# Designed miniproteins, single chains, continued (3): the designs that were tried, part 72

Each design is a single chain, and the fold is of that chain. pLDDT is the mean over its residues in the fold that is shown.

## One batch from the design tools (miniprotein)

Design m10642
Fold by ESMFold2-Fast:
Formats: C-alpha cells, structure tokens, sequence
Structure m10642 (fold): chain A 85 residues (1-85)
C-alpha cells in the first residue's frame, strides 16, 4: 500500500508540473500554493500516523516528478522539505 501512496503522489506532482509549465504570473502562484497544500496535508497526515519514513518518501517522489518535468524550483523545495522530515 505504501508504494501505491507514493506513486499516486508522484502522479499528482506530474499533473501539477504540466499545469505549472503552461501557467504564467498569478496562475503559477496558485499552482505553487496547491502543491504546497498537498505536501502539507500529506506530511501532517503521515506524521500523525507515526510514518515520517512515508512522508519523506512521498516528498522525494514528488520532487523527482517535478525535476523530470523541468520544474526545478518546486523539485528543490520538495527535496528540502523531505530532508526536514
């Protein structure tokens, strides 16, 4: 099940990255906000479940997806968050 959760997060990041590449100005800020809220909810939920390992894996998977899509700023941000968890 953990692998399924991580892969769904990776797919979510890919979709957000595609929208981010098309967006400009304020729309990009909205997509950044959505990505950050998804990360926050995921991390809080997994930490509350006693699973910092899963929280780190989820953030790392999302960072990899952002990097693969060329959204390097979001990739770096999610990697930095994974290191803090």
Amino acid sequence: EDDAIVERARETARRLAEEYKQATGFDREIIEGVALLFAAVTVVSELNAGRPDLARRTLEAMAEAFEEQGVTELAKWFRDLAERV
Scores: mean pLDDT 81

Design m10643
Fold by ESMFold2-Fast:
Structure m10643 (fold): chain A 83 residues (1-83)
Amino acid sequence: MTELIKELGEKALEYIKKAREALKKGDIEEAKKYLLEAEIYLGLLRIALGVAKLIGDEEAVKVGEEKIEEVEKEIEELKKELE
């Protein structure tokens, strides 16, 4: 579970990075596409955290909460740039 949570978080952050690179190049449509991918991985990360809580995996819960906070912060900052 912990490895899955880390992988989902890293994928979300990779798509955020791609969205920022697209935005830097002036490709707003590509940036929005990558933002959507990042939001999908954030959704999967939230589901994985929910499962970790149900099975009592305390380490996975801790890692998942930290990764969700990091990804949510980055997505909100990116959304403000795209407004």
Scores: mean pLDDT 86

Design m10644
Fold by ESMFold2-Fast:
Structure m10644 (fold): chain A 85 residues (1-85)
Amino acid sequence: SLKELIEKIKKARELKTSNKDEAIKYLEEAVKLMEQLLEEAERWFEENKDSMTPEQQRKAEIQVRAYRLATEMMKKRLELAKKEG
């Protein structure tokens, strides 16, 4: 899943100058994977938070926030790419 995300982002970058539509397709797939990873991370945290120490909870919250920010940034990049054709 993470490996697949990295490959799609890399492919989108490589195609940016040669085929913009195909690059956008890889970015859309990357966004979907990021949203899935975020949902999985949020679900894992909610299911496990009561068994965590306060330190583990803080680290997990930081990780979820990081995934959320990364997902938002990637969605904005995709939106801009689509608007520019």
Scores: mean pLDDT 79

Design m10645
Fold by ESMFold2-Fast:
Parts: C-alpha cells; structure tokens; sequence
Structure m10645 (fold): chain A 82 residues (1-82)
C-alpha cells in the first residue's frame, strides 16, 4: 500500500541520515541506492537526481548530503500521496 511504501521510505531515510552522522559511507550508499530504486519505481526523476547528488557530495559535504536526502524524501512522499 502507499502507507507501507511511505513507512519504508521514512525508515530508509532515517538509516541513510544516521550513516551520514556516523561517517559510514558504505552504509549511506546502500540506503541511498534503495531510495533511488523506490524513486525509479514511482517515476520520480527529481528524487533520483537529488539522491545521486547526495552520494556525490557525502564525503566532502555531509551536511549538504543530508539536506539533499531529506529534500528527495519529501518529493518522493508527496508524489506517492498524490
């Protein structure tokens, strides 16, 4: 259901942002790839691009990576609820 997908997205986002705080790039990449897969399944290209940008900047600018992941998650959830 849409509610189940939103809960899954929220949990993945919490895990991804925790990995950024812990400076765990491998874990961050794994959860980010899961967000990209869900965004692609829902045809939310904007969310895919934001998460890919977050991956690119995570090692140099973790605060920016966190903001990009949150923005992607908000766009994805809004699209699923539409």
Amino acid sequence: SNDDTIQQVSQITRNATRAIIQQDYDTFRRYSDQLIDIARQHNVDDAVQLVQRAIDVMQSDPDRARRLVIEATNILIDHINS
Scores: mean pLDDT 90

Design m10646
Fold by ESMFold2-Fast:
Structure m10646 (fold): chain A 75 residues (1-75)
Amino acid sequence: STAEELKELAEREAAAARETARRLGEPEPKIEIEVLDDETAVVKAETENFKAERVLTTEGEKLEITINGKTYRAE
């Protein structure tokens, strides 16, 4: 269950990263999803103009990401 939940969260974050790039007028980002264990996953999105990295845990997702030098705080 936990690993399935992390997979779903990682897939949603990847979709959000693509949508963010689209809204910013950026090319489609390269997405890398790393499941580190049953409690932690990392989603990375990169274009030539930005890099976003978010660490997801089963206990929370409220982390900061940096895109094109601008930091976005998850609330």
Scores: mean pLDDT 66

Design m10647
Fold by ESMFold2-Fast:
Structure m10647 (fold): chain A 56 residues (1-56)
Amino acid sequence: SMAENLQFAREEIEKALSLGLTPEQAIETAKMKMRQAGIEVSEEELRKLMEELLEE
């Protein structure tokens, strides 16, 4: 489901940020991991997730 795909994306972004990557690097890392897993989420949705994480 899209909710499961978004949760996977969120977890990959959080992991990348915890490793000291920049927001842009975290988005690129999440895109790569999702592509490897066969999961599709738009860059727009990934940027929204990043914005939400930075507001927390």
Scores: mean pLDDT 80

Design m10648
Fold by ESMFold2-Fast:
Structure m10648 (fold): chain A 72 residues (1-72)
Amino acid sequence: RLAELLRRAAEALEAGDLEAAERLNEEFIALASKLSPEEQQKILEALAAANAEGTTPAETLRLAAERIEELA
């Protein structure tokens, strides 16, 4: 699940585990790339909205996860 990967990446960033965060981000990109162009566009919109509200990278990933979950 895309939202779960983003939450795990946020947890890794907060723990300072950059290697785990990078691996989770790679898995997120790989899964997202298999979606339809319309679903990819919705994910990009969710990420853009989260980036506008987030104050830290971890907060941004959590907000993005919430928005992506609303799409399901």
Scores: mean pLDDT 79

Design m10649
Fold by ESMFold2-Fast:
Structure m10649 (fold): chain A 83 residues (1-83)
Amino acid sequence: MRKEAEELLKKGEEAFQKGDYEKAVEYYKKAAEKAEEAGDWMLTAKAYYLLAEAYRKLGDEEKAEEARKKGDEALEKYKKELE
């Protein structure tokens, strides 16, 4: 599961780097979903923050802010798991 999330994140990053922000959004959404299924909150946060950046490139500030908030929530869950 986590490996699938990492592969999707990489594909999203490749799409983002090429300027294909719509494709980056699709890959980052799938990456966040798979990371959440795996319980990997750090990877989930990373995917949502990258999703927010892709939405900003598309000019969708509302979706970018929503993704950022989900990233913040995932990061807080990650922090709570640290001793």
Scores: mean pLDDT 84

Design m10650
Fold by ESMFold2-Fast:
Structure m10650 (fold): chain A 72 residues (1-72)
Amino acid sequence: MRSESQELYDRGEELYRQGRYDEALELYRRSIELDPENWRSWANMGRIYQRMGRYEEAMKYYEQAAKILRSL
């Protein structure tokens, strides 16, 4: 059985591939609300902020993803 957090992440990835970044961000945000250890959602939020040129925000999300991944 797939977690709801993982399903939200997968749907966010599909929206990201379609260039629907605002919708992808919303699904990744919901994914981390359900599972804060879903480092992939944190990393992909960072990727979207980087694509938007918001490098300071991107760095914060990448740092959070890296911290979670190192703790696993």
Scores: mean pLDDT 83

Design m10651
Fold by ESMFold2-Fast:
Structure m10651 (fold): chain A 90 residues (1-90)
Amino acid sequence: GPSAEEVVRAIVEEVAAKHDLELLSLEITPHEIVLVVRGDESKLGAFQADLLLRLAASPHVELVPPVSITVEKLSDGVYKVTISGIRLLP
């Protein structure tokens, strides 16, 4: 079957596309997901909620509280999103 990293990548790509955000970069570690997206700031709240829901529903992702999502504006329309408090499972 697909690796945990492949499943997480697919989830991030699908959720970004659903919320009309362009995925510019994605870094997946066993404990953290860091992504950069381009799009409307108004889309970020729904994107974050949907992404966390999809990750929590995956058998390849365990939530390890405290779970946090941090958003940093890099430039107009470009945002860095960091998700911590996760563990990738085999």
Scores: mean pLDDT 87

Design m10652
Fold by ESMFold2-Fast:
Structure m10652 (fold): chain A 65 residues (1-65)
Amino acid sequence: AAAEAARLAARAQTLIDLARKDPDKENSRALIEEARKLVRELATLDPATAKRVEEQLREAEEEVE
């Protein structure tokens, strides 16, 4: 469980970072949507980590839109 939660958190963070760097807004939105799905799965395993990643995701959404 802990290793799975860590992998989901790392993957979601990577997608958020890629979305922030991508100059294509459509690609950035798709990456954010994929990260959102991973955060939902993460919330079932580690709610505290999911909350922190969700906050970063929300900030990235504001930057891209």
Scores: mean pLDDT 80

Design m10653
Fold by ESMFold2-Fast:
Structure m10653 (fold): chain A 96 residues (1-96)
Amino acid sequence: VLKHKKVKEEELEEEEKRLRELIEKEREELIKELGMSEEQKELLEKAFELTYTDPKEASKLENELFANKEPINIQIAMQVGVEALALAVLNVLRKA
């Protein structure tokens, strides 16, 4: 039981590492494609952190970004959503 749990924890740690590397790569590609400013990069990071730490505030920020109709703001909201979904899937797998 303990040995099996340890093996499972190591497997989940490797999957989390791979997922975080994928998220960072996708974020870097988006930044390059859209020519994001430092301010826009900070907004993306802040929105992602809020999605994980305060989902209600993240939801409010996403609604404000979509309401503004600025193409860059919409892309930021979409990227945050993808990153949040990927981490949510990993968390479900960890708890299953």
Scores: mean pLDDT 64

Design m10654
Fold by ESMFold2-Fast:
Structure m10654 (fold): chain A 62 residues (1-62)
Amino acid sequence: MAKEIEEAARKLEAQGADPEAVERLRELARRTKEAIEAGDNAAKNAAVMEAFEEALRAQQAL
């Protein structure tokens, strides 16, 4: 999951997406990884959901 979010951020950045949206995706990838390492499934699910919403908005704005 964290790697998938990082890949999405890289792809969107290459396509000229909003730099702030790309940075938010990178932050969410980090939070997802931290939640997985902590075993916090609720925090992981929340971060993943926010990442999907952010990626969708960035993609639609292109």
Scores: mean pLDDT 81

Design m10655
Fold by ESMFold2-Fast:
Structure m10655 (fold): chain A 55 residues (1-55)
Amino acid sequence: DEKKEKILKLIGEILDLIGEIIELELNPTPDTEEKIEELEKEIEELLKELDELEA
């Protein structure tokens, strides 16, 4: 099922971005908040694509 493969790929990308956020939270810098905001926006877009595929 092609949809299932795309869903798994999107989940993998989301998890990778979450991991990067965790790393930034563990080792904060002055730019951490800005970088986290960018990563959160990317995750939100991927989640929207995931929802569209599941619908």
Scores: mean pLDDT 82

Design m10656
Fold by ESMFold2-Fast:
Structure m10656 (fold): chain A 118 residues (1-118)
Amino acid sequence: MGIEEYEKEIAKNPNNAEAYFNLGAAYLSQKNYEKAIEYYEKAIELDPNFAGAWFLLGKAYLKLKNYEKAIEAYKKAIELDPNFVEAYELLAEAYEKLKDYEKAKEYKEKADKLESTP
């Protein structure tokens, strides 16, 4: 919970990307994926370099089985943070859902290599 608190923050400061991100995360936790996407998109509109918002946008699309949109969002998260291990793992999962097993293997191997690198 905390949705009402973030909504009050947004009402006072409509340009607070982190408040939209937190509101999106709250809706994601409630499995309201459509609302989560709406708020993550607003966070990204305000801060397009917000790697975490791109990553959670991808998770919401993955839950809605929109694998193509999930892939686009995870690729943006990786572009912004090349060491984002979980983004590579979920990108591989999205490719597996599309039956692109070669791409799934490629990104899974990248995730495993990042986890093993000191």
Scores: mean pLDDT 86

Design m10657
Fold by ESMFold2-Fast:
Structure m10657 (fold): chain A 65 residues (1-65)
Amino acid sequence: DIEEFLEKIDKKIEELKEEIKKLEEELAKEKDEEKKKKIQLEIELLEGMIALLEGMKAYLKKIAE
């Protein structure tokens, strides 16, 4: 069932967005430049993962029409 798979993708995207929010809060509190860079890279990686999942979701919706 493609709808169940789409729901799982949506849930994963929500989880990743929540993770980014937590990392942004941590970044705002961090004073060490090396740790800031690491957090920024982690945020960018998670944003990239969301983009890939959204692309997958769009593709699946198109083929399922």
Scores: mean pLDDT 86

Design m10658
Fold by ESMFold2-Fast:
Structure m10658 (fold): chain A 58 residues (1-58)
Amino acid sequence: SEEEMQKMAELIQKAVDAGRAGNVEEAEKYAKELGKVSNDPGIGKVVLREAKRLAEAA
C-alpha cells in the first residue's frame, strides 16, 4: 500500500542517517523494522550492509 511504501522509505532514510552518524545500533534497529514492513528478507540486510559501510567511513 501507499502507507507501507512511505514507511519503508522513512526506515531506509533513518538507517542510512544512523550509518552516516556512526550509530550501527540504531541502523540495525531500523533495518530490522524495514524487513518486517517489506516482508522481503533481503532488503533489510542490504540496507544494514550499506549503513555499516557508511559507519566505517565516518
Scores: mean pLDDT 81

Design m10659
Fold by ESMFold2-Fast:
Structure m10659 (fold): chain A 55 residues (1-55)
Amino acid sequence: KEVEELLEKYIEKLKEDLKTAGASDEFINSYIEYYRPFLKRALEADPEGFKELFE
């Protein structure tokens, strides 16, 4: 659950970054859904590294 909370925080930050860059909601959603499993694997491998990104 802690890993999932960290993943969702990272995804929210990524969505904000994409939105400020002018990406459409459709593009953002497709991008996140495509990369979500890869991001989850990366976070499971290095949760401390992900924590540093927004702590």
Scores: mean pLDDT 76

Design m10660
Fold by ESMFold2-Fast:
Structure m10660 (fold): chain A 67 residues (1-67)
Amino acid sequence: AVEELREEVRRITRDILLKAGVPQEEADKLAERISEEAARLVKEGRLTPEQALQFARDYAENEAAKA
């Protein structure tokens, strides 16, 4: 469950960043970091899985805007 969420967050974040032109190596590192944070927040009961996915999308879009 939490690991599946981590994988989905990582995939979505990476896809958004790559489409925005962020280099693959940086996109992979950012996706890993945000997937860890999202999974932790869900494990701590601070976010639902759906909120964690939205959090990841918002984060990825914000980082993409800086690139």
Scores: mean pLDDT 81

Design m10661
Fold by ESMFold2-Fast:
Structure m10661 (fold): chain A 70 residues (1-70)
Amino acid sequence: MSDEELLEQIRETKALLESIRPVADPKDVDAALEHLRKVEEAIKAGDKESALKHAAEAGKAAGKALESAE
C-alpha cells in the first residue's frame, strides 16, 4: 500500500469518527482522532514504528467510541 493510499484511509476513518461524535463518548472520539493525526505525521516523517504505535492506540480508542455509540 502506498503512503497516499494510507493517508486516504486515515482521512476516511477520521470522517467516520466525526460522524459518530454526537452519539459516541467524545473523549474516545478525540483520543482516536489525536492518534490518527500522529499516524499521519509519522507516515510523512517516514517513522514506521511511531506510525504503528499510534495506529494501534487509534484502533483501541475508535473501538471504545463505537461501543459507546450503541
Scores: mean pLDDT 80

Design m10662
Fold by ESMFold2-Fast:
Parts: structure tokens; C-alpha cells; sequence
Structure m10662 (fold): chain A 65 residues (1-65)
């Protein structure tokens, strides 16, 4: 589960690399996920309110359920 979450976040970073604001949020979420704090990672994504990051947060929440 943790490795799948990290992979999803790394893939999102590659896909959204052109947007520095989204990259910063994803890097913070990835840090939390690598620390084992998947709930913290999801909260960071949800706080951004960006549609793509909120969709990713929902997918991660379903993954850890």
C-alpha cells in the first residue's frame, strides 16, 4: 500500500512537472507518504483544492481503505 501510494505520487509529479505550485504540494505529500503518513499525504492533497490533486487524494483514500 505505501509503495503503491509513493508510485502514484511520483507519477503525478512527472505528469504535472510544468506546474511549480502543484509540484510543491506533491513533493510535500510524497515526503509524508515516504514517512508512512498516508493520511497526512492525503490531507495535503485535499488542502490544495486543485481538481487533479483532489482526484489523486480520493484514489489514495480508496487505496488505503
Amino acid sequence: VQEEAIEMLENALKALADDPELVKVLEEALRKAKEGDLQGAIEILEKSKHPRLRALAKELRELIS
Scores: mean pLDDT 80

Design m10663
Fold by ESMFold2-Fast:
Structure m10663 (fold): chain A 67 residues (1-67)
Amino acid sequence: MREELEKIRNSFKKTVESLGKKYNAPDLAQKTIEEIDKVTEEGLRNNDIEAAKKKMSEILLEFQEKL
């Protein structure tokens, strides 16, 4: 469970970093990464992995829409 959420976090952070560099949006990428980390830590504390996954997907979608 914990490893699954950390895997998803790392994958999303990598995607955000790559897109942030490609579209010259480093500040937006950094804010998005901080949001992903916050949601992941909340999910780990509450053992609510499904909610954390959904929130991370929403964060990624919002980030892509702002590019």
Scores: mean pLDDT 81

Design m10664
Fold by ESMFold2-Fast:
Structure m10664 (fold): chain A 62 residues (1-62)
Amino acid sequence: VTIEEAASKIKDILMSLSESGKLDAITANNISEDVNTAISEQVNNANDALSKGLTIISKKLS
């Protein structure tokens, strides 16, 4: 998985959650920014970037 693919997958998940009404737009934007920051810190490790992004989403949704 590339870093771009990880970012794309996370964006799709956030859009899906927003469309289903499980996530408001402000929270979705905050999670997206947090995830983008975490992903940028993992440029050399796309799998860790995806894992970090999903963990942030899970924590924010709990």
Scores: mean pLDDT 69

Design m10665
Fold by ESMFold2-Fast:
Structure m10665 (fold): chain A 67 residues (1-67)
Amino acid sequence: ASPDFQALMDFLQSHGWPLTVIDSDADGRYDASAAAAIANFQAALGLPVDGVPDAATVAALKEVLTR
């Protein structure tokens, strides 16, 4: 959802990660490109693959990126 996607974008920017990690178009919009990137992370982390940055997906990605 848009609020969770924005929170994830803010997290990446605050920690010096390139926004293209989840937003390959770098447009700040949750579109098909962003959904595909989120789905790839969900698959890699063993989460349900729906392409939606829900709270569980955001929390898991933040944990992985801070290791």
Scores: mean pLDDT 66

Design m10666
Fold by ESMFold2-Fast:
Structure m10666 (fold): chain A 73 residues (1-73)
Amino acid sequence: KDFLIKVIAAQIRLAGIQFEKDHKLISDEELQKRIDELIKELKRLKKEAEKRGDEETVKTLEKMIKQLEELKK
């Protein structure tokens, strides 16, 4: 349950980063730092999902990582 809450929190952070980019609320440098930090967190959550045998969450986290890498350009 706690693991799933962390995954949901990461999804909310991803939406927040997209909103900040779309509305130019932060600098490009700060945006890239936030993207890098979230990618690091998502990779950590992916390892935890793999240990739990949660293949669906692993795939979801991989998609989120790719989406963030696309946002980084």
Scores: mean pLDDT 82

Design m10667
Fold by ESMFold2-Fast:
Structure m10667 (fold): chain A 93 residues (1-93)
Amino acid sequence: AEADREFGKGLKAMIEGNYEEAAEHFTRAADIYEREGNRQKAAMAYLAAGEAYFKLGDYEKAIESYQRAIDLDPSNEVAKKLLEEAKKKLEEK
């Protein structure tokens, strides 16, 4: 329930363009899901946090979030693709 509320707040912030707020809510949701043992929802929340950081231009935090999503769900090809895109952005400066 708490993690779902935080995830919902992240989605709202993302729609409103408040990417820093979105990243904070998605990260809190991910931490709670992970503590509850819900690896799939934790991976989804880390993926969403990474996307929010990417939109902020914080590519280092985007990479960290995408990597955590992949660690929890290695079959997530979207997270792997987004990780590579964030890495390329760091190389481009």
Scores: mean pLDDT 88

Design m10668
Fold by ESMFold2-Fast:
Structure m10668 (fold): chain A 74 residues (1-74)
Amino acid sequence: MLEEARELVRKAGEAADAGNVDEAVEYARKALELAGGPETARVFERAARPLLESGRMTGKQLEAAVTDAVDFLA
């Protein structure tokens, strides 16, 4: 579970750095669903999407935020 979540976190960061906000959010959502369920994933999407769309969150910052959330839930 955690190993699969880590791979999804890495893909989310790569998508964010490529400017693919929808893909970044989808990978982050899947990682959080594996760790804590769909409610946590929805809350994260609503919080992170504006930051990614405005360029205020980098791929590395997204990876760090999702990793912290996954580790907190696990």
Scores: mean pLDDT 80

Design m10669
Fold by ESMFold2-Fast:
Structure m10669 (fold): chain A 58 residues (1-58)
Amino acid sequence: ITEKAIELAKESKLDEALKLLDKLSEETKDAAAERLQKEGAPLDPEEKLIKFAEAAAA
């Protein structure tokens, strides 16, 4: 599941990657989303997707 979310992120399909991670666990998804928001993200869209996938894996 996490690997597929990363593949979707590499394709710049943020919404699809987020939906996939949402099915993984509520706790993991919420933590990842909050982390991205906290970073107040000067991150490129692609980097944000990768960060989200990394946070979900952590």
Scores: mean pLDDT 57

Design m10670
Fold by ESMFold2-Fast:
Structure m10670 (fold): chain A 74 residues (1-74)
Amino acid sequence: MMSEKEMALVKEAIASLAKTDPEGAPYILADLLRQAEASDEQIEELKAFALELLKDNPEAAEKTKKLVEELLKE
């Protein structure tokens, strides 16, 4: 489970990546969630946050959905 501070740092990283490397952002998010052993609730919160940031990039948004669904099935 991630701390509140770790959640804030991940949100900042994803916000930066959505602007500079939107296609890479889904993979970085998935990797961070695995490394941090994020709870299902935290995974859903960060998924929603990332999808809002990537709403104008449908390819990156779709990749985010797929990678997060794979994490939740594990």
Scores: mean pLDDT 79

Design m10671
Fold by ESMFold2-Fast:
Structure m10671 (fold): chain A 87 residues (1-87)
Amino acid sequence: GNYYLGMGDYDGAIQQYQQILSQDPNNVTAWINLGNAYYNQGNYDQAIDAYRQALSIDPNNVRARNGLAMALDMQGNTQESQRLRQS
């Protein structure tokens, strides 16, 4: 990321959740926590992917739905402008 030293706690958390998910890819809580860590880093695309993985396992998970909505809101400002035809 383009943010400096002292923000590294999320990198450690991300690595930990990725290790958990490599052993148990159906761990909904780990997917949500991974998404939250990416969101807090400003990595909204990766946050969206993590929340979508949680919802593929538990489609009714309120935490994953809320996280996805927040991450999509941050991305929607750019993706909606890209999808609109300009003339």
Scores: mean pLDDT 75

Design m10672
Fold by ESMFold2-Fast:
Structure m10672 (fold): chain A 61 residues (1-61)
Amino acid sequence: SEEEIEEIEKEIKELDEKIAELKEKLKTAEGEEKLELEEELGILELERAVLKVVLKKLKEK
């Protein structure tokens, strides 16, 4: 439905913003902080990829 598409697009936008913030932090991060940020980034990128697949399937009707 249109509402489901809008909800997923909003979630993707929020993830894009968080990913951009983490990538910026990673430019100056070192040691343990770098490892924690890399882990968070990996999780968010995976979540984004899953939502992108779902969005594509909803739009392919």
Scores: mean pLDDT 84

Design m10673
Fold by ESMFold2-Fast:
Structure m10673 (fold): chain A 89 residues (1-89)
Amino acid sequence: DLKEEILRLIKEVEELIKKTKLEESRKQEYLNFIKNVKNIVKNTDDPLVLEGLKNALKLYKESIKTGTSVDEVRDRELDRMAEEAARRA
């Protein structure tokens, strides 16, 4: 269930935000992102939107864990996903 996976990722990101020593501006950015994701998940069953949220949550989780910008993590993960998709095709 894609929604269950997203809800698990939300909990993981929330715990990382709570546990990680973050600059206040960055912490607020992450908290606002989580708030928006929770609202979207409650209001949609669109698989395309849900997959996008799942991917975004994974990028934010890695950003928090590594202290790397979301944009840099996104670029690296998009490259990785493209390689995985090409390998599976």
Scores: mean pLDDT 76

Design m10674
Fold by ESMFold2-Fast:
Structure m10674 (fold): chain A 118 residues (1-118)
Amino acid sequence: SITLTESGGGTVAEGGSLTLTSKYTGDVKLVAQFSWWRQRPGEPKQFVASIDLFTGEVSYAPEVAGRATISVDLEKKTATLDLRDLRREDTATYYTEAVTLAPRGEVYTGPGVQVTVV
């Protein structure tokens, strides 16, 4: 019973920057990790970035390493992805996942937000 809602997508120029925000509600005290994923037309779902809520440890896919920053604001209940030096290949639907505490580790996924790089 965690709901995720992404915003901040749209059309952006190549070489530009974009901030995606996911607002979360529900049983948020059970969340262990937030991650951002993307899906390009005709391709499988790809990992982008993650943050561990207990350690603050972040992880990035090689395709976005050095161009992305993931953060969480627990007071505002938001998970944010800053993307820089955007490329046409960054065109995708971006969505968040919340993973709850072990041992079961339930996964909740937002509906996603479209990013188009022109």
Scores: mean pLDDT 86

Design m10675
Fold by ESMFold2-Fast:
Structure m10675 (fold): chain A 78 residues (1-78)
Amino acid sequence: MEEKVKEYERKIKEAKTDLEKARAYFNLGKVYYELGDYEKAIKAFEEAVRIYQKVLGPDHPLALEARKLLLEVKEKLK
């Protein structure tokens, strides 16, 4: 599982477009969520949300899904 963290961190660094970077952050957030690292999952999903909203708009399905998962992981910290 930690190998997947390194894989997505590398994909973020090597991303040529904002959308590729957002996808890598979204997947990294999911990996951290599965690991129970909710604080790191939140940070990764926040970056995915920021990029998807900026590039595609706040009502785009990818932006909505990223915000849904961000809200879900934040509820785990309550």
Scores: mean pLDDT 85

Design m10676
Fold by ESMFold2-Fast:
Structure m10676 (fold): chain A 74 residues (1-74)
Amino acid sequence: SKAELRSRLSRLLVEALEFMSKHQEDIPEELKKELAEVMERALELLRDENASPEELREAIERLEKVMREAKEAA
């Protein structure tokens, strides 16, 4: 459901914020910028009640991918 997608995206955004706060110095600048962009998009979608399930799924997949890359680089 859309509510489940929003909950998942919200949880991932919180995880990303915590990871950035803890590992700011360990993440390459390019990945920091990409992670910031994906997090900003996630926040925009969470503020938009009309965000589609497809937009939410794309944001989840992109955030998970960039988080994985950032964790591997840290």
Scores: mean pLDDT 85

Design m10677
Fold by ESMFold2-Fast:
Structure m10677 (fold): chain A 57 residues (1-57)
Amino acid sequence: MTEEELLARARERAKTDPSAAVLLQHAEDDPNPARRLSLYGRAAGLSPAEIAALMKA
C-alpha cells in the first residue's frame, strides 16, 4: 500500500467517521513523517500490525 493510497482511504473514512477525521487532522499538524504515516494508517482503519509492516517497508 502506498502513502497516497493510505491517505485516500483516510480521507474517505473521515467523511463518515469523526474519529478518523481527528486522526487525519493530527497527521496534518505533525511535522514528523514517521508519526504522520502512522496517523494516516490509524485514520484509514489499519490494524497496529498492518501499520508496523507499513513502517518497516
Scores: mean pLDDT 78

Design m10678
Fold by ESMFold2-Fast:
Structure m10678 (fold): chain A 60 residues (1-60)
Amino acid sequence: SERERRLPGRIALLIARRGGVSAREVAEALGISQATATRRLNALAAKGAVRLEDGRYVLT
């Protein structure tokens, strides 16, 4: 859906505002499942857009 196509950008903006996020925090803030949040964060990490630092995802 259009909403899901925009998720990577919305997640990146959330990380920029908060300095780092967990999958649970993304799920809660964006109204999506934790499984969807985890999948999207892992996809962003695979592209080098975010990295896992002490259990939290941060912008590279």
Scores: mean pLDDT 81

Design m10679
Fold by ESMFold2-Fast:
Structure m10679 (fold): chain A 63 residues (1-63)
Amino acid sequence: SMAELLERRRELAREIALELELSLLRALGFSEEELEEVRRLIEEGRWSEVNELLEERLIEWVK
């Protein structure tokens, strides 16, 4: 059905977005342990904590 197709598209889009985010963070110097923690936080919907980690890393790199 159309609804099933649309849900499959959203699911794939979420997976692609997550992979792109993790690839970007890896390029920014996040370790594999840190990336696993970020994946866990994202899966739990804890985006505020992900944002804090990103802000801390960015502040560290502009010093």
Scores: mean pLDDT 78

